Designed miniproteins, single chains, continued (2). Designs and how they scored, part 13

Each design is a single chain, and the fold is of that chain. pLDDT is the mean over its residues in the fold that is shown.

## One batch from the design tools (miniprotein)

Design m4424
Fold by ESMFold2-Fast:
Structure m4424 (fold): chain A 79 residues (1-79)
Amino acid sequence: SMEQVEADLGRLADGFIEAARDALEKANKGEATYQELLAASVLGKMALGILETLGYPQEKIDEVRAIVEELEKKIEEMK
């Protein structure tokens, strides 16, 4: 059912957000590689797409967007 697909996508998004948060924490400690930050940014952007499509609260979308923006900033600083 569509409801089951939406639930599965929500769980997938949660996993992507966790990975993005972990990568950002690692980056703040100076322990993240450039490739890890690139991967985390992609996962975070995929999570944003899922949250926006499923109509999650704006506060949650804004929190994840902030994580992605921080990751992109770290990536740019490593170029």
Scores: mean pLDDT 88

Design m4425
Fold by ESMFold2-Fast:
Formats: structure tokens, sequence, C-alpha cells
Structure m4425 (fold): chain A 105 residues (1-105)
């Protein structure tokens, strides 16, 4: 359900913040980027499901905006060009979702 997808998205964002936070703390953001990107991809999939239910559009938009801010920070800190490309691709997908969510508000 959309409500379950929203809960999963909240959990994924929390885990993503912890994983990338640890990477920053250890001065190894690239070493944690693969796991962080997998969590971000899963979070985006959950947000896409939430977006199908207009009752949760505002909550999904808030989470999407938080994910966008985090992905932008990842682009500043990640040095590996292949990982950077994956972040940019994910940001493009996320921007499309944000525009769709804004249309429902």
Amino acid sequence: SAREALLEAEIDLGMLLIVFGVGKLLNDPDGFAELALRLAERLLEHLERVAEDPRYAAEALRLAEELRELLEEMLELIKDPELRERVEELLERLDELIERLREKL
C-alpha cells in the first residue's frame, strides 16, 4: 500500500543518512557510496509508489526534497566518476518525480 511504501521510504532515508554519515565521519565517502546509492535507489522506488496516491503527495514531496539535498551533497564529496554519474542519473529521476508530485498538490 502507499502508506506502507511511505513508511519504507522514511526507513530508507534514515538508513541512507546513517550510511553516508559514517562515510563522511571516516573520511571515506566513496567507500560507502555503493551502499548509499542502493539505499537511495530503493527509497526512490518507494517514493514512486507513494506518488500514485494523492493523499500522501505532500509527505512524498518532503522526502523527495530531503533525498535531493543528500544526493547533491554526495556529488560534492564523491570523487569516483562512475559513482558521480550514478548520483546524477538518480537526481534526474528524482527531479521528474518531484515535478509530478508538485502537480498533485
Scores: mean pLDDT 87

Design m4426
Fold by ESMFold2-Fast:
Structure m4426 (fold): chain A 79 residues (1-79)
Amino acid sequence: GKEELWKALREAGEKAGVSEETIEKVYNAVVNDPEGVAATEASDLPAYFGVSRETMYKLAVGLGLRDLEELKEYLLSLL
């Protein structure tokens, strides 16, 4: 659910040194448009969220994930 998504993003952000503002951008994009996120190619996800590619990879690593495709699938699975 939304609470599990927020908790996972918050914990990953703290571990990776990502700002709460950036975590809120990712959270809001997934919550407000999960179908749009699902339809977005993993490589375009940083631009879609308005977050740098480097920051997105830091979040993926913080969650124990290998790449942006695993990140996309994982975030959607928590809703």
Scores: mean pLDDT 86

Design m4427
Fold by ESMFold2-Fast:
Structure m4427 (fold): chain A 63 residues (1-63)
Amino acid sequence: GAAARARAAADELRRRGDGGSAAALGMTGIEIEQGKITAEEAVAGLRKGGLDRAAAALEREGL
């Protein structure tokens, strides 16, 4: 599901030293899986918050 894919991408960001993007991506993946937000809305929200690496990782994984 979206949460599992987001978690895998978040773990990669954490290994690269970006804990903030990793945490945001992991939480966002759970919200997408729960149907609270769409992937497109999630990407827009992450970019608005300056979390461009998290947004790019979410786009790369697809949903």
Scores: mean pLDDT 80

Design m4428
Fold by ESMFold2-Fast:
Structure m4428 (fold): chain A 56 residues (1-56)
Amino acid sequence: AEVERYAREAGVSVAEIRAHAEHGKPGSVPVLGEAGDTEEARARLAAVVAGAELVR
């Protein structure tokens, strides 16, 4: 599926994208097993949010 390819290219998990789409909480996105630098964390969250739109 498109979301799977997007997740791999963006470096995020399909499970994370799906969880965010189901949760639907902007600004309160629980990222499972993620702990990194501010720059990487921001880029990752943005990728998850964008991917969630594909699932919605």
Scores: mean pLDDT 63

Design m4429
Fold by ESMFold2-Fast:
Structure m4429 (fold): chain A 90 residues (1-90)
Amino acid sequence: SVKEKVLEELEKAEEELKKAKSGEEILKVMKELHDKLMEIYYETKDPFVLELIEEFNKTASKAIEALEEGKVEEAKEIALAGIEELKKKA
């Protein structure tokens, strides 16, 4: 199902973020998650996936802002909290 595919990618990104030790690693995980959600959207055309991408983009913007301020741990916490909220919606 679309929900199962989305949850799989969110869980993978969550585990990779927990292991991330730098801003570059956090950015890489966020980019890879965005790319996978876009892939699922193009395959399914499900508006639910598009809504999750919009919510993820808001989370990514906040995390990137924290990284620009040198706040790596805050950025990681923002990204993890955002993914947890997306998992609840999926």
Scores: mean pLDDT 88

Design m4430
Fold by ESMFold2-Fast:
Order: C-alpha cells, then structure tokens, then sequence
Structure m4430 (fold): chain A 102 residues (1-102)
C-alpha cells in the first residue's frame, strides 16, 4: 500500500469519527467541515499525482469518490439531519473500501 493510500485511509477514518462525534453532540459542525475538507483536498491531489504517473483509471476512480464525498458533505452541511450524517458516513466507508483496492 502506497504512502498516499495510507494518508487517505487515515483522513477517511478521522472524517468518519468526526461525523460520529457530531451525531453524539461531542464535535462541532466546523470540526466536521475541517476533517472532510482535508480529505477532499487530499483526494484531489492524489488524483493529480496518479494522472502525472499515467494511471488514468485510478485517477478517475479517485475523482468519482471525491465527487460522492463532496455531494454527501454538501447535503449534510445544508440539512444538518442525522439521516444526511449517516449517508455521509456510508459514503466515507465506501471510499475506505475502494482505496484499499487501489
């Protein structure tokens, strides 16, 4: 597993724990935003690195995963419902599973 994959997995776990903490009333929305925005930034740069290495299929996979996280995150920020938070966790868990397969 590459250093980039390990970094992404660490940031996914941090984002999941932040959303779970928010649902328990232990973590603020701003802390969730910080962890998710960090992950989105890392996914963006990881995709660019894979494109520079000629790994276009892996880059496209990362771009699609980033889009899914961004959509779920925007819905969560807009609605702030438990259902939107649970959906964001499910999307983050999907990202974790897909990154482990890279």
Amino acid sequence: MSKLQKLILKEVDRAIEAVKGYLKGEITLEQVKAEVERLLTTLFFASQIYKLEGKYEEAEKLDKLRDKVEEAFRNFVRTQTPEAAENLIKVLEEVKKEIEKL
Scores: mean pLDDT 89

Design m4431
Fold by ESMFold2-Fast:
Structure m4431 (fold): chain A 119 residues (1-119)
Amino acid sequence: MEEDIEKALEEVDKAIQAANELKTAARSGDLEGARQAYEKFVEELRKLALETGRVMAEASPELQDEIARALQEVGRALTKVREALEAGDYDAFVQAADELIQALNRLKEVLEKAREELS
């Protein structure tokens, strides 16, 4: 369990790094770089979702609800990123990337709380 939480925390840090790369590409106006950063982020998010699912399997109902809400916020921000990228709206893309980074940091806080509760 502690090992699963530490892995989930490692994956959220990788997702935050990928989201920061996405924001950098958005600021530069590099469409190809933005597309590649988005694809990389989606792959990191899949790994994060898998490891977070393992944590949820052993978490209390209250903690499962907190994790689920944090993941929904990440998904909502990611949808905004995709829509902005498809529209070529770089200002909306930068804003959505910031929302995504904030959502991922909130998920990290919930996972750190989970580590203390479950360890």
Scores: mean pLDDT 83

Design m4432
Fold by ESMFold2-Fast:
Structure m4432 (fold): chain A 110 residues (1-110)
Amino acid sequence: SMVSLQTLNDINEALQRLRDVESQAKQEITDAHFQGERDSREGNGAEAQAQRDRVIAAQQQKVDDAKKEYNDTLEKAKKKDPKAAEEAKKKIDDESKLGDLLRKQLQLAS
C-alpha cells in the first residue's frame, strides 16, 4: 500500500508540474505578445518579434521538458506498480474528460 501511495503521489506531482508549466507558458506567451505589440507601435518591430519568438521557444522547451518528466514518471511507476499506475492514469483521464466537458458547457453558456 505504501509503494502504491508513493507511485500515485509521484504521478500526481509530475502531472501538477506539467499543468503548472503549461499554464505559466500560456501566460508568458500572452504577455510576450502584448509586449511585442507595444514595442512594435514604438517602432522596434523586428526586435520585438525576435524577443517574442525567443519567449515562445523557451516556454515550448519548458513544456516539452515537463511532458518528458511526466512520461518518465509514468514509465517508472508502471515498472514499480503497474496496477497503481493504471489506476492513476484512469483517474487523470476521467478528470481531463470532465474538465473538457465543463469548458465546453461554459463556452456554450457564454
Scores: mean pLDDT 77

Design m4433
Fold by ESMFold2-Fast:
Structure m4433 (fold): chain A 83 residues (1-83)
Amino acid sequence: GRKLIEEKINEFFNKLNYIIYEANLPAEERKAKFEQLINDFNKFLLEISRTQGYGLNGKELEELNQKINAFQEELEKKIKEEE
């Protein structure tokens, strides 16, 4: 349920930070990793939709949506900085 979703969101933030700050990747590899991360994140969003939020209540869904939006904003910002 909620813990699994929160762990997945944290994994996405950790992957983003790794690509940007820790991996020391060439620009082409960094772009490919961003595209993979976007695809994986979109698959995760579809999974949440299919499972009706893994049985989360309305408040938990609102908190989840805030975390999802924060990740999307950070990801979009980092992609624009690389272009």
Scores: mean pLDDT 72

Design m4434
Fold by ESMFold2-Fast:
Structure m4434 (fold): chain A 79 residues (1-79)
Amino acid sequence: TPWFISEELLYDDAYRTKTFRGGARMLRQGMIRSNSRIPSDDDLLSAGRGAAGGADYGKDTGRVTGSFNALGALKSSGE
């Protein structure tokens, strides 16, 4: 969920466009797709976006899963 706000506001268009645009999309879509545990508004939006950028997150879904695990480790590492 926070990824949504961070991409839209915190990362700014410049950062998002340069390297985060595709990566963030893959993270959001891949995370939801890889887990398929919490179908939410983001998952529904991803279904529509998948038609436009399905190849990107589809090809690298495995990588996205790895990234997601790393993020989880970062959260847990502090505690």
Scores: mean pLDDT 41

Design m4435
Fold by ESMFold2-Fast:
Structure m4435 (fold): chain A 77 residues (1-77)
Amino acid sequence: MEKEIKEAEELAREKAREAGLPEEKIEEIAEKAGEMTRLRLKLLEELGVPDKEPVDLSDEESEKAEEYAEKEEEKAK
């Protein structure tokens, strides 16, 4: 989990840097990538497939992860 989150953040930073974004935007994108990866891993654990890589998620699984993240945000309010 921690390793996957860190790898996602590092990849996001590299891609944002290659795109020529300012430092503030690079960090913002990296943080969002880490949070999304954390939520996707949590969803995979809930679905009983914790060993699946976040980047290997199908389109349907990615959509469910985003919906799950939105519902968790609503519960936090």
Scores: mean pLDDT 68

Design m4436
Fold by ESMFold2-Fast:
Structure m4436 (fold): chain A 107 residues (1-107)
Amino acid sequence: MKGEEVRKKAEKRIKEDPSFVTVLESIVEAAAVGDDELAEELKKELIESTFNDPEAVKLVEAAYKIGVALREGDKETLEKNAKILLDFAEKAGDEELIEWVKELLKK
């Protein structure tokens, strides 16, 4: 994906539906194309929206590391951080997040 294209998609998704999962996906996409400035802004907004919850911080950092790992082809970092998101999604019963994380691992 081109960096400019992912940025426009992320901004649209955040404005139309700022759900937790949508922001996590946008962080992964921004980091994967090397738009670290957008990734950092999205991380900050999501963490602040949860009142700096430590679990939210952990999930946001995992999403960022997944994006970087996808960009660099680092399968070990991808699997490790995807497991963090998957463990959370399974405990929360979030089927959409479970499906998205499993799709990331099928590369």
Scores: mean pLDDT 76

Design m4437
Fold by ESMFold2-Fast:
Structure m4437 (fold): chain A 75 residues (1-75)
Amino acid sequence: DDIAEFARRAAAWMEEQGRPEFAERFRAAEGASAYEVALLLHEALKELAEEAGDEENLKKMKELEEELKKALEKE
């Protein structure tokens, strides 16, 4: 399941960014609906965007949004 794989990768990345709360929520969302994973990603990216002046973090956030979009468009 592409959504479950995405949730796992998002959780790992959130841990690297020092967001263990979001990492745990993504791990808990493994097996959740695509909509729930998308909503959680949106919340996480909003918080990171407010703190991250780093261009690299913004690029990674864009890549994660694109991956989720592709997973949602499959069927």
Scores: mean pLDDT 70

Design m4438
Fold by ESMFold2-Fast:
Structure m4438 (fold): chain A 96 residues (1-96)
Amino acid sequence: SKKVIEEAEKLLKEAKRAIEERKYEEAIRLVGEIVQKIALLMSEEKYEEAIKLAEELIKLLEEIINDPRTPEEIKEIARSVKKSLEEGIKEAKEKL
């Protein structure tokens, strides 16, 4: 759905800004909302769109993990979400 993708792109921009402002709890909440948009695309069998969005979110999570200023608790959450997204991408690719 074009609307779901547009909403997810807005959430990605907001999450990146929250990270830049060191609002890590807000950033993780926004990441969770993006994960829900990916799940919705998967349920609609929009696997190509879901993969693309998940790959963009993984890049953002890698920025969180690799920033020495990120609290370790937030890095652990980001690593967990990244692993789940990588597993989801593998499943989605098997359906293409």
Scores: mean pLDDT 87

Design m4439
Fold by ESMFold2-Fast:
Structure m4439 (fold): chain A 72 residues (1-72)
Amino acid sequence: SLVLESEASEEQEKRYIEVMNEQQKVYDERLAEAEKIEDPEERAKRIAELERETGLEIHEKIKKIREEAAAK
């Protein structure tokens, strides 16, 4: 379905929150390293790369949660 479900179970919400919190921590750590880059252009490129990588990781984890829910 291309539409959101009306309600998620507490367990599903907890899984989504855990994924987001974990990825936020990883992103913050990687961002802190990227911010050490003295060249503003290279720093911006690294931040864009990190955002893309983090987005893909979140997408795959959320996809797995949805697939597990659909398998029930």
Scores: mean pLDDT 74

Design m4440
Fold by ESMFold2-Fast:
Structure m4440 (fold): chain A 55 residues (1-55)
Amino acid sequence: HMETRTITAQPGDTVGDVLARGFGTTKEEVEAMAGVPLDGPVPPGTQIEVTRPRG
């Protein structure tokens, strides 16, 4: 089953920070999972949908 969560970017967040919040982990862990740095800035208040398999 798939699970989708909507995450709202906070002031000073990068893409990695928003994804880490969506997955309930750290920016460093998300970057390790992606295999790339996620330092791109995200405007505050941007809503991002994060979808992942359950299990």
Scores: mean pLDDT 75

Design m4441
Fold by ESMFold2-Fast:
Parts: structure tokens; C-alpha cells; sequence
Structure m4441 (fold): chain A 56 residues (1-56)
């Protein structure tokens, strides 16, 4: 499902950036909203996290 894909992609991107672990991703929100929330929670710059997700 789309929500499951969002969760998978964001967690994979975070792992590549050295932030391993499972975040609480909201599958009812857009990919962009979840990227911004994850960036805020982990301290990763939002543009860096977005680029990592897009590279998947």
C-alpha cells in the first residue's frame, strides 16, 4: 500500500543517513509531511532526507 511504502522508504533513507530505527510514520499524511516530521524528530536537514528518500 502507499502508506506502507512511505514508511519503508523513510526508514530506509534514515538508515542510510546513520539514523537507524523505526519512527512513527503517519501513513494517512503525504510523503512530504512525513519527511518533514521525520527530519524534525531526527535532526536531519529536511532537504537531505528528501534527497535520500528520492534516491531510493
Amino acid sequence: SEGEEIVRRINAALARLGRPGTLDIDPSKSLDENIEAAAKATGVPVDELRAAVEAL
Scores: mean pLDDT 75

Design m4442
Fold by ESMFold2-Fast:
Structure m4442 (fold): chain A 71 residues (1-71)
Amino acid sequence: MLPKAQESNELATKAIERLRAGDVEGARKVIDQAYEKGLENALVSVAIAARKLGYDELAEYARKKLQELQK
């Protein structure tokens, strides 16, 4: 099994690559997978990257998912 930190990094990388390719729906699915697995660091990384790439709505989606895990 992958260490949680490594799995978090792999999902973040996958989502960011999908955003660079213009696959917003694919990136959203990766955010949902990170949320289901409780990978807070992946959600943080994706939120920051999405905002930098101009996907503000997706960045807010990832941020809301992160906040739900922190409740």
Scores: mean pLDDT 81

Design m4443
Fold by ESMFold2-Fast:
Structure m4443 (fold): chain A 85 residues (1-85)
Amino acid sequence: GRITVKELAERKGFKSDLEEEVTAIALVKDGKPGYFRPAGSESALREALAADEVAVRGKDGKIYRITKDKIEVFDKEGNLLKVIE
């Protein structure tokens, strides 16, 4: 895929400088990401754009939890690294 965290966040109305390429996308329910699907899937991208909250895996292996208000960055083990607001 060629979708970046920045592009996905901006389409939700949040400005971000994160140019990390997205490899997989999951919908977030009750604060927890569901099953990750390939970012190259048109259905996965469409669902991510329609959702209020989404979690994505970057090419760096980190997890990015994206809303229109913020981005939370997690390592591969699920530890919160930073919040961007």
Scores: mean pLDDT 80

Design m4444
Fold by ESMFold2-Fast:
Structure m4444 (fold): chain A 93 residues (1-93)
Amino acid sequence: SKVEELLEKFKKALEELDAEKAVKYFTELVRNAKDYKELAEKIVEILKEVGLEEVSPSSVEYMIEEAKDPASRPQVEKGVLLWFKRQKEEAEK
């Protein structure tokens, strides 16, 4: 499915610490997903598998809902980019 393909691309972007690709695939996932709770749970599982900072499914679901709204989307994207920069800096220490 489109969602499964996007989840694989999202996971690869996370493994490569490619913040721009991760944000791109995250927004595509939000556009294509029908169940935000299921999407949030799958994203949390991927973050855990990749060894990145663990977040709650409810926090991810909230970000998904905010990313769907054009008014709040830029703030969510900025937050994700900032979080990725922090993860990359920690990995370089």
Scores: mean pLDDT 76

Design m4445
Fold by ESMFold2-Fast:
Structure m4445 (fold): chain A 95 residues (1-95)
Amino acid sequence: SPVDQVRDQFLQLLKEIEELIKKAKEAIKNGDYEKAKKLVEEVRKKLVEANRLLQELAELGAPDDVLEELSTRYDRALGELRDVEGMINDGILKQ
């Protein structure tokens, strides 16, 4: 169904976001703040895409429980991005 296709795209995009966040954290551990900033930029772009897919799912009439679950996971990714941005800022200020 169209709902299942858009859900699968959203879940794949979240997986990519999670992988980029892990790479950003690794770059921070290595002191590579330039690389970490580039990875954060890619995460931001993918989160914009993920939000658009959530809107499309709502327009397609996806069940409320599905939308709530996916929105909660999206919000968690936003929080993790904010934490990573804080780590980059703290690391740069200490250099």
Scores: mean pLDDT 89

Design m4446
Fold by ESMFold2-Fast:
Structure m4446 (fold): chain A 78 residues (1-78)
Amino acid sequence: DAARQAVLDHARRLTEEVLREMRELGASQEQLDTARLGLRNALRTALSLLAEGASVQDAQDLLDAAARTLLERVRREV
């Protein structure tokens, strides 16, 4: 499924970017593990929305919002 693959590829790139930025900010291993779990949960929600008829753009926007929230949280904690 091209739509599912696009969302999966977006989530993978976004996870790599978020974790890289968090490491540069000095995030702990616990913070990195929490972020991985958060992005994994956001991906499950995004894929569920796709299955319910949401657009690829809606799914990607949800992932982008989750990543933004995680980075903002880490910036407040470090």
Scores: mean pLDDT 86

Design m4447
Fold by ESMFold2-Fast:
Structure m4447 (fold): chain A 65 residues (1-65)
Amino acid sequence: LTPEQKQRAAEALKAAATYGMSAPGSARAREAADEAQRLTGVALDPTASEEELAAQGREAGQVLH
């Protein structure tokens, strides 16, 4: 990933975590999760449990290294 793609992926991942926990059924959570998944290649489910969302975030975050 380019530095710009890494920044975009990090922002999308942060948004997916935030909206996934506060408004899991929202279009915003889905869009953020789709964007993060597209950039990192890690499958993200914004309707998953809090524990699973945290695990998904850690896995996607590792790709940004």
Scores: mean pLDDT 69

Design m4448
Fold by ESMFold2-Fast:
Structure m4448 (fold): chain A 63 residues (1-63)
Amino acid sequence: MTPAELYALIDKNGDGKVGPEEAKIIEKEFGIKVPESMLGKDINAVFVKVAKKLIEEGKLEFP
């Protein structure tokens, strides 16, 4: 998975925020719980958290 693919998955509606629907998808596909405090906030916090786990699992491809 590329960083661009991960960003598109997290920001499904393109508003730069993670909603409850996107948070459920992240938890289901990656097993990562998105804290309620991150919902409706800057997507970058959630992106960093998911990307870190994918890097640790060897699933994130660097450009």
Scores: mean pLDDT 72

Design m4449
Fold by ESMFold2-Fast:
Structure m4449 (fold): chain A 91 residues (1-91)
Amino acid sequence: SPLLEKLRKKLEENEKELKELEEKAKEINASEEIKKQIEHAKRLIEEARERLRELEENPDAPVKELVLLQMHIIAASAELFVVKRQLEKQE
């Protein structure tokens, strides 16, 4: 599915950014609030990865499951953006 391929690429981008933000947070000894936000973003990304795997294994999955996956990826991207801005303020 071309849509699944696009969602996979977006999720891979989120996973890469998460790793970079986790490393930065360790380097600057980020606050517990920022660490909790990173943990929440990580959970959303892990849940999105599992949903993507299930959808790739089930081509007959209803459209609502694709919409839910897209919404999870958007939510994760938004949380990573907030974390990135908070880390920049601590530099």
Scores: mean pLDDT 85

Design m4450
Fold by ESMFold2-Fast:
Structure m4450 (fold): chain A 111 residues (1-111)
Amino acid sequence: SRALTPAEAQLREAQLYFVGRLGEIFAKYEAGELSNKEVAEKLREVAEWLREAAKDLDPESRERLLRAAEELEEAAEYVEAGDWEKFFEELVEAAAALEGIPVEEARERLR
């Protein structure tokens, strides 16, 4: 296999950042350390990071990061509203878009 291109390496870094930050946010939420509002604020911070990272990527990878950011902003709105079912569905869709995997596989990772 060939080495990753700089763009592929940046996409991989964004994917790892996304998974790591969401894992940290939800672990703290489950521990009772974050309110719904604080979860929403942290999800918007992740979305902003993805939008900044997208600027240096190829068009296809950029669209994936921008889609994931949009879904995270929708997830943030649902968690503030207390709509947990829609919140988790948007989170699954964000992960699926960023990783380029089926929604079903992303759901297994986030459950």
Scores: mean pLDDT 83

Design m4451
Fold by ESMFold2-Fast:
Structure m4451 (fold): chain A 83 residues (1-83)
Amino acid sequence: MSPEEVAQGALESAKLVKEINPNDYRTIRNMYELAAESYKQAGNYEKAAEAYREGADYLESLGDLDTAKELYEKAEIYEEMAK
């Protein structure tokens, strides 16, 4: 599979796991990070930033503000790279 196909699969898996088991922190976080890294590998920095922001929003909703900030910062970097 292409890196973009891997990224899309990981992002959909993160969303699905978040709906059925929102407290599966490690799995959801890892899937969002995998999606972002795979989009980055595909050169799709806009989608990579989007995946990091969705992951950060999830972590913030659980009260993990420090890790959420780290992912928001990564999203901002890739948003700039997409320009």
Scores: mean pLDDT 85

Design m4452
Fold by ESMFold2-Fast:
Structure m4452 (fold): chain A 81 residues (1-81)
Amino acid sequence: MTIKIALPSGKILELEVPATAGEVAEKVAAAIKETTGVEISEAEKQAILDAHGLTADDIVSAAQAQAIGNALAELAIEKLK
């Protein structure tokens, strides 16, 4: 199934699930960098996954993928301040 992540730029990123938590984090971080220029480090991506009790290899549900995407977008907004 497809989920939609609202990026800080106002663009919507569409992701197909099931996917791994690491794949979701990489795709969202790449889209944020492309649309806003904000770079999210590997350590920041891992910290978000750890906060959600996930490893990069975990297969995530639509709800988990949405939570990861939202957390990365919020981090990017804070970095823009």
Scores: mean pLDDT 83

Design m4453
Fold by ESMFold2-Fast:
Structure m4453 (fold): chain A 106 residues (1-106)
Amino acid sequence: SPAEEVRRLMREVVELAREAFKAIDAGDYDAFNEALDRIIEVLKKLRELARELGVPEAQALFDEAISLVEKARDATPEQAKELLTEAIELVGKAGSLLLDAISRRE
């Protein structure tokens, strides 16, 4: 189901963000960068779903979230947490738009 795929990918982003926060707190930059790479890959999949479903507002929000995650790579620990928190909020908004679009097709 497209709705189940969106919900699964959104849960994956949240879990990877938790791993990124743990890595920041531990000072583990290798684990942090690995978590960011995985978040970006999941966000690209969500962006592609937004494109295929014809939801340009959700696509734009995922593009902004990807930009914020990339900025987190070179940020201070405090700034990285703020950027990731903002990215998660944008993902939540975009995911809601995708789920609404899917429900209108089913």
Scores: mean pLDDT 90

Design m4454
Fold by ESMFold2-Fast:
Structure m4454 (fold): chain A 94 residues (1-94)
Amino acid sequence: MQTIKLGGSPELLELLTQAVVKILKELGAEVVSIEHYPNTTVITAAGVRVEPGLVRSAVVEHDGKRYRITLEFLQAADGTWYAVLAEDIVELPA
């Protein structure tokens, strides 16, 4: 397994977006918006309450490669949800 660290590449932002959408849909949440910042993804979701501090992994595919992405979902005092990487991104073997 290879570990990929956070960087501002468009490919990384696409992987993070896919992981967030996959996890939230599995939790029954509707994704309204996703905004990326250098070290944080801000999410607006509807339909279900997620427990703050929830850690979930998703396997996503990009450009013929598979990646395991582990995210922690946090809630700000204003009710805004955001996701941060809980672990380095891991490239999976084919």
Scores: mean pLDDT 67

Design m4455
Fold by ESMFold2-Fast:
Structure m4455 (fold): chain A 77 residues (1-77)
Amino acid sequence: MAERLREELIELTRRAAEAARAGDVATAVELLRRADELGLELGKVASDEQIEETNAEVSAIVEANREALEAVARAVE
């Protein structure tokens, strides 16, 4: 189950970054919210190694799309 949650979290983060690049603030925010919920669930069932691997993948997506994600964050403030 942890592997499935990990895959879904990474996919939601990727989709959120795509929405952010497209300027779709509402979709990006909703996808990031769902990713946060999955992250909490993953933390209950995943090993420390799986959490580190997932955080590395998510961080890579966030860093590659930092500019667009910062624009989304500013739009909701």
Scores: mean pLDDT 82

Design m4456
Fold by ESMFold2-Fast:
Structure m4456 (fold): chain A 88 residues (1-88)
Amino acid sequence: DAEAEARAALARLEAAIAAGDREAAIEAAKRIGELLPEVSDDLKFEIRLRLLEAVNRGDEVALEAAKVIGEEAKKVGVTGEGEGFLAL
């Protein structure tokens, strides 16, 4: 279940960001990006919103994670969204 796996990866990403664990955050972000084409639009929006909030707080790990999600999503055919994951 891509939706459940992406939600689990988002939880790991949020925990890694809170801990400043860049390696764990990047691994979770890669998994989210791989699953992005298969998850609901509601979950895509939720992931983007949570990352945008962390980036707006000045979290550099969250910014790098958002970039990783965009790059991985681009590889699986989400080209426009992958180039600007945080863009509206």
Scores: mean pLDDT 78

Design m4457
Fold by ESMFold2-Fast:
Structure m4457 (fold): chain A 58 residues (1-58)
Amino acid sequence: SKEEEFYKRTLERLRKSRSREELVQVMTESANEGLDLGFSESQVSKIIQDAVDELQAE
C-alpha cells in the first residue's frame, strides 16, 4: 500500500541520518512528502512517529 511504501521509505531515510540535525530534516521532508501524497496531517504524524519508534527500538 502507499502507506507501507511511505513508512518503509521514511524509516530507511531516518536510518541513514548521521546527526540529530539530519534526523529532524528527514522528519520535516518526509512530512511534506506525505502531505503531497495525499495523507492527512494525522496520518503523516502517525507514520513518522511509528518509523521513529522503530528506529529507537533498533
Scores: mean pLDDT 84

